# Designed miniproteins, single chains, continued (4): the designs that were tried, part 67

Each design is a single chain, and the fold is of that chain. pLDDT is the mean over its residues in the fold that is shown.

## One batch from the design tools (miniprotein)

Design m14317
Fold by ESMFold2-Fast:
Structure m14317 (fold): chain A 69 residues (1-69)
Amino acid sequence: DEAEIERYVEEAVEFALSIPLSEEDRKLIREDDLVLRILAHEAAEEVGVPREFLARVVERVAERLREKL
């Protein structure tokens, strides 16, 4: 269900943005796509995204974090 995926994406993005990060950490995330994807994956797992939606939610969270950072 697309609506459930959107809800998980919003929750995961909010979680990721709530993590207290130093400026050095934010720079690393902006410069390294792998680090960004790891953050997106951790956020999705923390908000309890079901395994069947995980890959789709992670990609969308990474895109939104890339725009906000």
Scores: mean pLDDT 81

Design m14318
Fold by ESMFold2-Fast:
Structure m14318 (fold): chain A 73 residues (1-73)
Amino acid sequence: MLKPASEEELAASPIARFEYAKAAGDGEAAREALTEIGRLQAQASPESFLLSAKALLGAGREDEAAALLKKAQ
C-alpha cells in the first residue's frame, strides 16, 4: 500500500480499489469496494474497519466512516 495503485493492485486490494474509485468519482465502484472490504474483514479483524473509515473521512464520507468506526470498536 506504500506505492501507487495499478489495475492489478486494484483487482487484488479492495482498499486500493476504493481509493482509486473515489479519486475518479466512481461512486458505484467505491461502494462495491467498501462492501467487499466489510465482507472480507467480517471474518478477519475489526482493525481493518478503522483503516477503511480513515479513507472515508479523507473522502468526506462522514456517515459511512461513522458506521465503520462503530464496527471497529
Scores: mean pLDDT 62

Design m14319
Fold by ESMFold2-Fast:
Structure m14319 (fold): chain A 68 residues (1-68)
Amino acid sequence: MEEVRKKAQEGLRNWERGLFMTRDELAAMVEMAERGELTREQIEAGLAQAAVMGDEASKRRLEALLAA
């Protein structure tokens, strides 16, 4: 869990700096989002990256969280 949280934070910092997240960082964000540990804005950032990457599985998982 701690390692997943660190990867998610790295992805968010990259996003804030105008850089793309890595696939590992995106995967960590999806796990943290499903645990309810991310804000709506952070989930939307992850969704945008999943769409750019063509990662339909992560995109669907994040969309389900925003729809709830």
Scores: mean pLDDT 79

Design m14320
Fold by ESMFold2-Fast:
Structure m14320 (fold): chain A 61 residues (1-61)
Amino acid sequence: MTIVELQAAINRMNDAGIDLQSIAWAVANNVDGLDQARAQQIAAESSDADDFERKVVAALS
């Protein structure tokens, strides 16, 4: 999965009303270099989906 595909997937899930913790679980299972616990920690520290996306991209870079 590319960063652009990841960003599109996060935005699509958020638009569908999926909560950040569920989005974090899905991201961790589909992206190399990010485990579930870390993804869920980032989601817990994020104010919204845009903040979560920014933090996940930074963690993978």
Scores: mean pLDDT 81

Design m14321
Fold by ESMFold2-Fast:
Structure m14321 (fold): chain A 60 residues (1-60)
Amino acid sequence: SMEEEKLEAFRTAFFDPSRVTTPLEKEILDKFKNANASELVEMARQMTELIRKVLEEKKK
């Protein structure tokens, strides 16, 4: 799903930026590099919400 793809891109960009290859991963990495502390916290919340949505969809 698109949510799973975004979650994977967040994980790659945040935890292993040297392995960033896709356009989505590059976009997220660029946002991380230019983000202030509150923007980084907001991105972490977005990643958490993506995890919740993926898990909820799999329960249905």
Scores: mean pLDDT 76

Design m14322
Fold by ESMFold2-Fast:
Structure m14322 (fold): chain A 64 residues (1-64)
Amino acid sequence: SGERIVFQAVRDVESPDGLVLSLKKGEVREAVLVQEVSPRVWVVELVATGERRILDKRDVKVLA
């Protein structure tokens, strides 16, 4: 959708498949919302790298 979001990880997230965004608890990231797959699962494009990853909304809090 192109919406810019800032979020913070509420827990460590490992990505064994490389598709889900890996995060450390307390890490703040900025991304563009590309697609809402479900109310819980987003595809985001990281502003810092331009890479697209799957984000589970339960693993983060949105600060924006």
Scores: mean pLDDT 84

Design m14323
Fold by ESMFold2-Fast:
Structure m14323 (fold): chain A 104 residues (1-104)
Amino acid sequence: SAPLSDAELEEVRRVLTEEPEVLGESFPDWSEQQRKMQLLMVEALLRRQQGADLEEIIEEMKEKLKELGAEITGIEVHPETNEIYIKAVLPDNVEYSIALGPSP
């Protein structure tokens, strides 16, 4: 419910990029695609914390998803939490959701 701090987001980003073995021990059911989606989410949240415009972040995430071969299926706002999600199907034919934080 509470947003992560910049320091907490940077730590998550560090684990995802520098310690994949720790990620495998902590989340043994996560695929490589799931790890990439979590990294994109953390990067988007860091951009928001740095004052980037939400529309700009959404456009950047769409481009990164396309580079991964993803088909974007929707952009949704959660009705109870007001959180924005980008949904995309990756080449593994699984739909993933990237959380971008609260809608303005």
Scores: mean pLDDT 70

Design m14324
Fold by ESMFold2-Fast:
Structure m14324 (fold): chain A 73 residues (1-73)
Amino acid sequence: SELSERANAIVKELGLEDLIEDVEVHKSGTGAILTIHSKQKTIPADLLVRLVEALIRELELGMPVGVSLVRVK
């Protein structure tokens, strides 16, 4: 989707492409669900918070926003 493509552009802008495979954005009512596919077993919490805050701001997501972190291999 367009939102997921924009989300993955934000991952690259933040320099997180080595940690994150992709982000899927699904609109849910007034809010959204973010599914973050991780290349690593763990992501530093500060980087995850920065990514989620950037996604909410730049994609203009309403609330509530749900976050699902999935490890890919």
Scores: mean pLDDT 82

Design m14325
Fold by ESMFold2-Fast:
Structure m14325 (fold): chain A 93 residues (1-93)
Amino acid sequence: SDEELEALLREISDLIAKYEVEVDKNKGSSEEILTAAMLSAAVLSMEVLRRLGQLREAAETFIRWFEKHADELPEELRRKLEEYVAKLRELLR
């Protein structure tokens, strides 16, 4: 449903925002800072589409970004996002 899709998109945004705060707080490495910046850009693209009511396009945009960049992410964060991406794919059926 659109409600479930929007909730998942918000959870993804919250997870990434939390990661960005932890990187900033801990004075993360250049690699961690770059990863946080890439995630922030991906979330911004998704959020623009979500605010336009294009929930399916927002989800598909995030899934495509994740498929291209998953191997560049920290293992723990990648695994958590893989679970969300799987849920998004189920809702897009």
Scores: mean pLDDT 84

Design m14326
Fold by ESMFold2-Fast:
Structure m14326 (fold): chain A 89 residues (1-89)
Amino acid sequence: MTELQEAAERYRRAAELAREAAERSPNPEAAELLRRIAELFEEMARIAAEAENVEEFEERAREVAEEAERLLKELKELDPELFAELLAA
């Protein structure tokens, strides 16, 4: 697989795990953050699939990646154990 195909698969898997975690979460704030994180990971997967090279991917995904990092930081502050579980998967 190309670097971009590997990235697309990783982000699709991450989005799936985030959605599954959101469905299982008893905390509505954590569930909402996980749903939004899943949407951003799906967008990153789409950009990776459409981009012709890694540089284009990084440029197009910049804002989405920044937003995902912000939400992941919020998740870490809200529920550090759930954050660690999501990253370990």
Scores: mean pLDDT 80

Design m14327
Fold by ESMFold2-Fast:
Formats: C-alpha cells, sequence, structure tokens
Structure m14327 (fold): chain A 64 residues (1-64)
C-alpha cells in the first residue's frame, strides 16, 4: 500500500487550499507547506492512530 504517497497527495491538496484562502502565500511556500504537512501528518496522525489501536488492544488484553 502506498500510504506515504497518499499522505503526500493530501498534504499537497491541503496546502493548495491554504494558498487559495491566503493569496499572500507563494507557490514555493505552498510546496514547503505540503512537505511539512506530509511529514507531520505522517508522524502525528500515524502516532495518534497507533496509540488508539494500542490502547484498545492493551485494555482488551488486560481486561481479559
Amino acid sequence: MDALEALEKMARERAKELRERDPSITKEQEEEMAKELAKTGYSVEAKENRDKLRAEREAKREAA
């Protein structure tokens, strides 16, 4: 699965929306924002999702 590429595409779309709302944002800043969003989305969203799954597994395992 190309989850990394999916995150990059979502980040690019989000950066494009930000530029459309704020015309002061240059195309170069848009590209930089897309890279940062991909990195933070990859890190933060993946961590949060894994933390939830891990907490559910531990709670279910320990409760059993």
Scores: mean pLDDT 69

Design m14328
Fold by ESMFold2-Fast:
Structure m14328 (fold): chain A 68 residues (1-68)
Amino acid sequence: SDAEAFREALREAMRRVNAGDYDGAVAILEAAKAALPGYATALDNALASVLLAAGRDEEAAELIARVG
């Protein structure tokens, strides 16, 4: 189901963040947004959080502005 795919994408992205692989986490969340358009807002929120954790503040701000 889309909900299970969404949960799996979040778990995998979190695993990458815990390993210090922020680029890998971003790639997983971007792929999940393409596959799960119904979860785009929740995935954008997760992506913004990963970008902020990675020190990619400008990219996070741009993403947040696109959601509003």
Scores: mean pLDDT 87

Design m14329
Fold by ESMFold2-Fast:
Structure m14329 (fold): chain A 83 residues (1-83)
Amino acid sequence: MSPEEVKKKLEEMVEEAERHREEAIEEITKELPHVSREEVEKVLDELIEAAREAAKLADTKPAEEVANYVEQKAKEAYEQLEA
């Protein structure tokens, strides 16, 4: 898979995530009932922004580095919700 293909797929995923944002917030809130909806919204918005940044990074970095970047951002988000 080329970096250009990875970028296009990430951009499509971001658009789909924005379209289904409310459903994602409801699901995460059910799984983490002790976390406020506002905190879930902030974390989800940060992950969507990280995916957009990863799409831009795909222009200059190998797909493996882009995947590692997304995984790191997801881990940071999970740690934030657990705090």
Scores: mean pLDDT 72

Design m14330
Fold by ESMFold2-Fast:
Structure m14330 (fold): chain A 111 residues (1-111)
Amino acid sequence: SSLSKRTLKILEKAAEAVVDYVVDDTIDEKKAGNFMYFYLIYDTESKDEVLKYFEEFGKIVADIFAKKYKDKQNELEDKLYKAVYYSALMIVGKANAEKIAKDAIKRLKKL
């Protein structure tokens, strides 16, 4: 199934919260709330569907970071990797979280 417009908006807000945290060490409460809401919705879904959502989430994180903060890439790349990794870890497991985080950084390097 294609991602719904509603799901994409939730992923975008979750990705913005992660990027804001990585850049500013601050959490926008509303964006953090959207991330937690996303997490709660997909915690009960099939593993394969949730994996697709987190794969797209990692891509969106890379795109937002590259668009706004490309100049900070060398300083924040490891922190961004860890933020994506830990965001996915509890739901999709270590191997998938590592792949998602690596793919996000690989995408960022090509942007």
Scores: mean pLDDT 77

Design m14331
Fold by ESMFold2-Fast:
Structure m14331 (fold): chain A 73 residues (1-73)
Amino acid sequence: VKLSKEQKELAEALAEALVAGDEEAAKEYMEKIQSLNLSKEEAQAFYLHAAEKAAALGAPIPQSELEEARKKL
C-alpha cells in the first residue's frame, strides 16, 4: 500500500510525539489521521510507517512485530 506525502508526514510526527511522551500531540495527530477516513489497508500502512519511525528513534518495538505487519499489507 502506497502512502501519500501527507500520510507519511503525519505518521512520522505521530512517532516522534509518542517517543517523546507528548500525549497531547499524539492525540492530535491520531484525530487528524482518523479524519482522513483511510481504508483498512491504508491505516495499517500508516501505523506500520509510524512504528518503523518510532523504532528508529529508539522505541522498544520488536522487529518481529514490524515483519508481521509488513506481511499483512
Scores: mean pLDDT 76

Design m14332
Fold by ESMFold2-Fast:
Structure m14332 (fold): chain A 95 residues (1-95)
Amino acid sequence: SAQDQMAALLQSLLDTLKRNHAPDDVIEKVEKALEYVKQGDFEKAIELLEEVKRTLDSLAQQKQQTDPSTSSVYQRLSTLTGDVVDRIKELVKKS
């Protein structure tokens, strides 16, 4: 189902964030977004993921001059989060 595909995308995102040592607040928001998807509340899931993307973009910008390698990781995680948001939005529209 579309909902199962969304849950799988969020689980994959969560696993990637954990492997890259993303901040605890980012991880908690993605875990909550996964719970919302399982409950069928796609709007709240998307809102949380868009917040996650904004947080990662901000962290990347903050570290650009002092820690370019960590900044690059946050940029990649932000891009991945955006791609997941776009895919979830497409799945919602086709359901």
Scores: mean pLDDT 89

Design m14333
Fold by ESMFold2-Fast:
Structure m14333 (fold): chain A 115 residues (1-115)
Amino acid sequence: MLIEDLTEEKLEEADAIFFVGVDMAKDFPDPEKFKKLIEEKRKEGVTVRNLNTVASPLAVELGIFVAVLDDPRDIARTIALYIRQSGAKKPLIVFGPGVADIKEEIERELAKLLS
């Protein structure tokens, strides 16, 4: 799903959440509301990760930053690893503008790893 289409309901249903190529300060529809929801989800034991090529201060502060290469296979492998480690059954993957050009490739590589 795209970050612009993210809703509170979709976050509530997820047992793992991956923000891929998302700038947490700029790309959220309501940054303060979603920051609070992410903090609450992490306190519930939900795996939340922000996958990006560069660290954002907020993602580092929240302890969710994961460095990845600008490579669909590296991103997909990283997501699959966290899904496997957490035992998540309802993972939510949220794509931001930082990976818009490789989103379909990430989805294809991830499908191969989870099948």
Scores: mean pLDDT 80

Design m14334
Fold by ESMFold2-Fast:
Structure m14334 (fold): chain A 70 residues (1-70)
Amino acid sequence: MSAEEERELAERTIRRALAAMRAAESVDEAQLIADLAVHELRKNIKDPEIAEEAIRRLREEAARVIAELE
């Protein structure tokens, strides 16, 4: 997989996770979705720099969604 393909996969994973989190019935469910998405990014993205940046972005956006659900 190319670096471009890995960045595109990361962006799709983040967007999907955030949409699922916003549809979650509880903060606990939203937190579980975010944790699973972090694990998915670590497993599927081979470039550690792309993975770290994607996980950082996911965590920042996830924190905002969780704050809105509380």
Scores: mean pLDDT 84

Design m14335
Fold by ESMFold2-Fast:
Structure m14335 (fold): chain A 62 residues (1-62)
Amino acid sequence: TPEVERLAEELGVSVEQVLNVIRGAKELLDNGFTEEQVVQLLVKEGFSEEQARRIVELAKKL
């Protein structure tokens, strides 16, 4: 999706790497983590809060 390509450009990584992060976020949500908790984990991993929220929204669409 255009959003995945944009995130890849912003992060300086491949589209495949962004998709893997989105899949990981989906697994956390499916395991009972809240959206807020997933955002906090992604921020600790080095994503901005804005990027983390965008990743969570993409994960919710899977």
Scores: mean pLDDT 85

Design m14336
Fold by ESMFold2-Fast:
Structure m14336 (fold): chain A 100 residues (1-100)
Amino acid sequence: MPKFSKEEALEYLEKLREYVIEESDRKEPPKSFGEVAGEVLLLIEKKKWADPENPSILRFDPSTPLGKLFIEAFGKEEITSLELLELLIELGRLVREALA
């Protein structure tokens, strides 16, 4: 699991927001962390990054900005869906603390 400072978490969220806006079908940018996280999950589903024989396993595409961002955070191209969920939960916690 990647570890972030509060400042690193905010920077990561902004990069994530930019990439999900660019790659999503949304006309308006996601404003809250929850909206960004929701768009990330939808994009992963649309890109079919889940292993068809074991959908709990996700494989990132290193040719995409979003895939590169996740590979940088995890240090690997393959993670579990639980590891992604844990990242999003921790990122949301740090962002809330940074904004308080």
Scores: mean pLDDT 77

Design m14337
Fold by ESMFold2-Fast:
Structure m14337 (fold): chain A 74 residues (1-74)
Amino acid sequence: ADKLKNALDLYLEKNKAGAVAVLQTLLRDHNVDAKDEQAVLAFLVAEAEKLKFLPALEPIIHDLARQVTQAASS
């Protein structure tokens, strides 16, 4: 949960590479397949709900899921 907040903070600071690196660690810790964008998105949404994040952050979470999946697909 805390790592997702750190990744969102990095994204808002325009450090998308740093945000992706933090999320890759979070996904590995929870055995989430980073190549499956839908699984990544569902996991990140569930983690964001635990932190009581606003629905306005959904576009950022979607963009982060895509960027993590693209990095993992290569």
Scores: mean pLDDT 79

Design m14338
Fold by ESMFold2-Fast:
Structure m14338 (fold): chain A 95 residues (1-95)
Amino acid sequence: MEAEAREIAEALLERGIIDEEEAKLLEEALITKDPELLAELVERLRERLEPEDLARLAAKLAALEASMAKLGKTLSEFERRLLELQALVGLLLER
């Protein structure tokens, strides 16, 4: 987990998706599984999205929530934040 957290943060930093402070925040959030730290990173990354990409993010998350409800599954707060981060990173990588 710690080595994987470092690799993810380093890869995003090298691509210019996140800065050094955001990379440290991501590594700490992934190691501690703290949803609040992950939420802080998500909010910082949202500021880099165009309005249409924010709409696409909202649509993806709504579809996932509908699928989880249909399957009777509940995501933890940390898991929900991870999915939001993954969707955000995907959109930022396509820029």
Scores: mean pLDDT 76

Design m14339
Fold by ESMFold2-Fast:
Structure m14339 (fold): chain A 78 residues (1-78)
Amino acid sequence: DIREAVREAGLSEEQAEEVARLAEELLRLSKVKNDEIIAAAVYAATLDVLLRRGVSVEEALELAERVRKAVLEALEKE
């Protein structure tokens, strides 16, 4: 579950829902779905959400990397 992985990485429930929605939108643009592409979509969505909410670029990049790793770990368990 992308939303749970995002929450585990330190984002709020509201932020996690927004990230999950944006990641799904980005994934619809890709004809190929693999773990790497899913992780990249979540990374991009996380950056967008955090930056729009006023998180610094430095902190947003660190949190987005943490979210990407959490999502990759969740995908490996399936």
Scores: mean pLDDT 78

Design m14340
Fold by ESMFold2-Fast:
Structure m14340 (fold): chain A 79 residues (1-79)
Amino acid sequence: DIFSKRARDSAYRSSLRQGDEKSSFLASLGAYLGADEGKNSHGAAESARTSAYGSTLYGGGSPDQSRDASRLAMDGALK
C-alpha cells in the first residue's frame, strides 16, 4: 500500500545517496516488508530509518552518513 511504498522509496533514495546500490536495495526491501504490517506511516517511518542506517553502514558509509540517510528516509516515509 502507500505506506509500504513510501517507506521503500524513501529508504532506497536516502541510502543510494550515501551508499551503494546493493545496500540501497536491501534498505528498501527491509523498509517495505516492515511497513507492510499495520499499514501506517509510523511503522513505515521506523522501518525506513532502521533499514537506511544499516544499509549505509554496510555500503561503507560513516556513522554520520548513516545517521543522515536514516533521518532522510524517516522524513520521506512520513510524507
Scores: mean pLDDT 66

Design m14341
Fold by ESMFold2-Fast:
Formats: C-alpha cells, sequence, structure tokens
Structure m14341 (fold): chain A 63 residues (1-63)
C-alpha cells in the first residue's frame, strides 16, 4: 500500500515515523497518478526532513 511505501522510505532514511506522519504524507502524495511520482514526492519530503535535522522518533505531522 502507499502507506507502507511511505513508512518504508522514512524508516530507510533513519526516521521513526508515527502513524499520523505516514498517513499525512501518504494523503499528500495520493493525488499523483503513478507510484513512481508518489515515491519521488516522498523522497523530496524525506530530503526536506533531513535538511531540517529532524531527530529519529520526532513526530512528523507536516508532509
Amino acid sequence: SLKDLVREKLTAAGFVPSDAAVENLARGVAGLDTREEQLAAVETVVAHYKARGLAPGTPITAP
């Protein structure tokens, strides 16, 4: 599922996403027609989180 892909991407990047964070990000990218576009958008958000220096376990509520 899209939520599982989002969780996988965030976890692989070193974050510990909450269910709410996964749901918010999945909803934000669900409007994209292809899985490739959805994954690219998730990767962009992950890069933004890394740039902000978010710590593992920090609740992420903004997509």
Scores: mean pLDDT 72

Design m14342
Fold by ESMFold2-Fast:
Parts: structure tokens; C-alpha cells; sequence
Structure m14342 (fold): chain A 83 residues (1-83)
């Protein structure tokens, strides 16, 4: 559930970049929102005891990070994959 917001923001950012161009203020704003949503999903992942739900959150975060270009994603992704 928490990671669904990151996936939606990734789609919104991609759509805005295609229609308005990557340098638009809306793309910048969506990228900032996506970073916050990614941090929320990361916290949800850390606190999820169900391994199946944990795998779903991890998968959605990894997919979203690839589209969003989240600034500090690399270390977090490696940590999630190890966890």
C-alpha cells in the first residue's frame, strides 16, 4: 500500500516530463514529492513483519526508483535487497 504512492508519482512524473519537458517546474515538484514518498515506503518496509508484503513493497520501490531518479536510492536499494 505505502509503495503504491511512489509508483503513482513515478507515472505522474514520466507523463509530465513527456508532455511538458523534463525542465518544467511541475516535474521538479513531482520529483521532490516522489523522494518523500520513497522515504515513507522505506520506513513502511522496515516495519513490515510479513515477508510477502515486504517483498511487494521492495519490488515497487526498486521499480519506482529506476523511473524517478531518486537522488540517494542506490544505498537504500542495496539495503532493501539484503534485508
Amino acid sequence: MAADKVVQLALDLLTEAITSGAGSPKVDKLREEAKKAYEEAMEALRNEPDPKKRAEIRGKMLLSAAFLGVDAAAEEIERFLRA
Scores: mean pLDDT 68

Design m14343
Fold by ESMFold2-Fast:
Structure m14343 (fold): chain A 92 residues (1-92)
Amino acid sequence: SEMEALKEAIRKGIEDIDQIIKDGILATLSDEELQKLLGNLKGLVEAVKKTGDEELKKETAEALRKLADALKSLGRNDLAEQVLKLADELEK
């Protein structure tokens, strides 16, 4: 179903975030690529909200907080703050 496909796409997005952090890919991304990533994360957050799935909201917020911590460790506090704002939107 469309809803099942959407939830699977969201789970894949969460896995992709974990993989980007685990593989150290964030340190290799240009500013343009980081802005594209942020755009994709905004889309992921809106998709999660659309499902109304509280567990997916929690899992996505946790993945976003891990990503924000990784961005902070790279000196990208500007992007980390934006990612944390996205996580906060899911916890409302």
Scores: mean pLDDT 86

Design m14344
Fold by ESMFold2-Fast:
Structure m14344 (fold): chain A 68 residues (1-68)
Amino acid sequence: MELKKEAEKALSKITDPELREKVKQFIEEYPEALKIKAGSRSLLIEAIKTNDKELVEKVIEYLKNVVL
């Protein structure tokens, strides 16, 4: 799956191991969250690419409210 592969690539670039583990677990529990978009791009994948822990955590919280 294209989004799963892009997510794995983005995860490999996260320097914080705690953040990487948290994001990995979230994707495993809620893989459909990868399909939630800001414009034409996956919101979660774009957040991961910034390597900003605060931004990634805010996006995960937002996605929990949308997916659940």
Scores: mean pLDDT 77

Design m14345
Fold by ESMFold2-Fast:
Structure m14345 (fold): chain A 100 residues (1-100)
Amino acid sequence: MDSLISKIEQLLNQIISLVPESMKPKAQQLKQEIMEMVEEIKNSTDYRRQVSLVTAIAIRLTGFNFELKYLHGVSDDVVEQINSLNKQIVDLIFQLADQT
C-alpha cells in the first residue's frame, strides 16, 4: 500500500514539474488535496466511499488539465503528457482501493 501511495505522489510531482511557474502553487495545492483523499481511501473499509473519492480525484485532475489549456504558452504536448499522468494516477488509486 505505501509503495502505491509513494508512486502516486511521484506522478503528482511530475505534473508539478511540467506546469508553468505561474501554475506551480495551484499544482502543489492539487497534490495536497489528492494526497489527503488517497489517505482516506487507504483508511476506508467502504468500497462505495472509495469509488466516490476516486471519482472526485479524477474530476480534480481533469479540471486542472482543462485550466492549463487556457493558459498562454502551455502546449498541447504538455497537456497530453499531464492527461497521460492523470490516467496513471487514477489507475493506481483504483489498485489501492482494491487492496483495502
Scores: mean pLDDT 81

Design m14346
Fold by ESMFold2-Fast:
Structure m14346 (fold): chain A 68 residues (1-68)
Amino acid sequence: KDEEYAKTVAEGAEADVRDSRSPEEMRRRLEETQKKAYEESMKLIKDGKTDKVKKKADDIKKERDDLL
């Protein structure tokens, strides 16, 4: 269940795609950014810092709620 927080953080990750030459490059950069965010969150969970990942996920959810 803690993996759900890591997934939420990855989904909320932003990629710098401004200098991308093509839609394909933009997609690759986004996928790489999301993968790194997920891996970093999973590392924090393994280090016993699940509360930090949960807080990041909660912050992302609040940002989405504010847009609705």
Scores: mean pLDDT 72

Design m14347
Fold by ESMFold2-Fast:
Structure m14347 (fold): chain A 62 residues (1-62)
Amino acid sequence: MEELQSETDPNAIIRIERDEETGNYTATLLDKDGNELGRLTGVPLKEFAYGVLNGVAKGLLG
């Protein structure tokens, strides 16, 4: 499990978890209060999931 600050919103957290059986990633976008704003599952590239959720965070949180 890895938790990264969003590049576009300092109050957004992106949690990334790797599934060892499939090699795919689950990424969850959380606000500053820990509420889930979005989730991507079965993503083959960690950087792709992170980039998509950074864009979502900017659009939703401003």
Scores: mean pLDDT 72

Design m14348
Fold by ESMFold2-Fast:
Structure m14348 (fold): chain A 100 residues (1-100)
Amino acid sequence: MSLEEYKAKHPEEVAFLQSLSEEENYERVERTIENLEKLVKEGKASEEMVKYYMYEIILGSTFLSKEQQKKVIERLEELAKTSPYKELIEEAIKEIKKIN
C-alpha cells in the first residue's frame, strides 16, 4: 500500500495529526519508534506489526520539520542494523526521504 492509499483509508488519523503541533507529532513518532524497538528486542514483533509501525512512522513524518525527519531517519537506520526487518525499515526510510 502506498502512503497516499494509507492516508486515503485513514482520513480521521490524518485530521488528528493535522490538529497536533509539530513537536507533539515528533514526540508521537519518537514514542512509536521506541515501542517498535522494544518489540523487536523482546522478539515479539511480527512482520505485519512492523509494516503497520512503518506506515504510522511515515505518516507521522509528513507533519515533521526536515530536521526532525533527519533524526527519525537516523534512529530507523540504527534499528535496521540490529533488526531482522532491515528491508522493511529501509523502505520506510526511502519513503520519508521523498517527503517535501
Scores: mean pLDDT 83

Design m14349
Fold by ESMFold2-Fast:
Structure m14349 (fold): chain A 71 residues (1-71)
Amino acid sequence: GSYAPSSDLHVDLSQVTVETARLFYTRDLHLDDQTANQLLQIQAASKMPLANLVRFVVQQLGGQATGELPA
């Protein structure tokens, strides 16, 4: 299936970077820059893969996340 980002909550986890996650938080979730940075800080502090945090957030909001976690 297609996982291209659009006006709906669709994220390809294999393409997740710090910049992509930040844009997802600020653009799609309408979070302020400080809140987006706090989510990225929590991910870094937990040693959690960035894609795991993004997937969790997307699924909690009823959106869709696809792709496998990067190595």
Scores: mean pLDDT 64

Design m14350
Fold by ESMFold2-Fast:
Structure m14350 (fold): chain A 84 residues (1-84)
Amino acid sequence: MKTPDDYYEKGKQAEKEGNFEEALSYYDKAILGYRFEYLATGDPELKAKIYEILADYEKVLAKVRGVEPDETLIEFYKKLAEKY
């Protein structure tokens, strides 16, 4: 049984190993899992986790696409994660 935390950890590991496409796949699964839990519980800490992973997702997505990351969007997501 895989939790959203397990998927996020696997995404971080894949990113560290340079497997950016695999990292995106794991981050997608983590976001979906936390989003599902948030819709069921309304827990604002889950929103914070989603924003943190969205920031990581945007950085890796830019690497996969060979473009500059949207630093403003990444900073915005990280700020939202810290606010909750």
Scores: mean pLDDT 81

Design m14351
Fold by ESMFold2-Fast:
Structure m14351 (fold): chain A 65 residues (1-65)
Amino acid sequence: SGLAAGLAALQALASIPGATREQLEAAREQLLAHRDDPAKAAAAIREVLSGPLADAAVAALEAHA
C-alpha cells in the first residue's frame, strides 16, 4: 500500500549520510505530499536535495517501492 511504502521510504531517507536535518525534513514533506505518485515524489526530492544526496534518496525510494 502507499502508506506502507511511504513509511519505508521515510525510514530510508533518515539513513542518508551527509544530509542535514532540514534537508531530510524537506524531503520527507515532499514524499508525504506525493505519496501516491512516486515519480512526482522523486522529482520533488531532487529539487530540495540535489546532487549525490538526491540520487541516494531516489535509490532508497526505489528499493522500497
Scores: mean pLDDT 70

Design m14352
Fold by ESMFold2-Fast:
Structure m14352 (fold): chain A 72 residues (1-72)
Amino acid sequence: MSRMEQEAIQAAKNGDLQKAQELLDQMRRQGDDIIGGLPVSPERRADLRAQFDQQLQQVQQQVQQAYQQYQS
């Protein structure tokens, strides 16, 4: 996992859902900027965005689970 992914999950474990969401939003912006700047075909760019979105969804699920455990 990237450091930001770990920080987002850890923030959620500590009950800081706002910080976790801010980190997820930052990751999305950084990923979009990187992928948008790559010298690749439109088809390859779409594939990379889809893969990145799947990774973000996994991290978001982990954040939600960690926050639910904090509330329990």
Scores: mean pLDDT 82

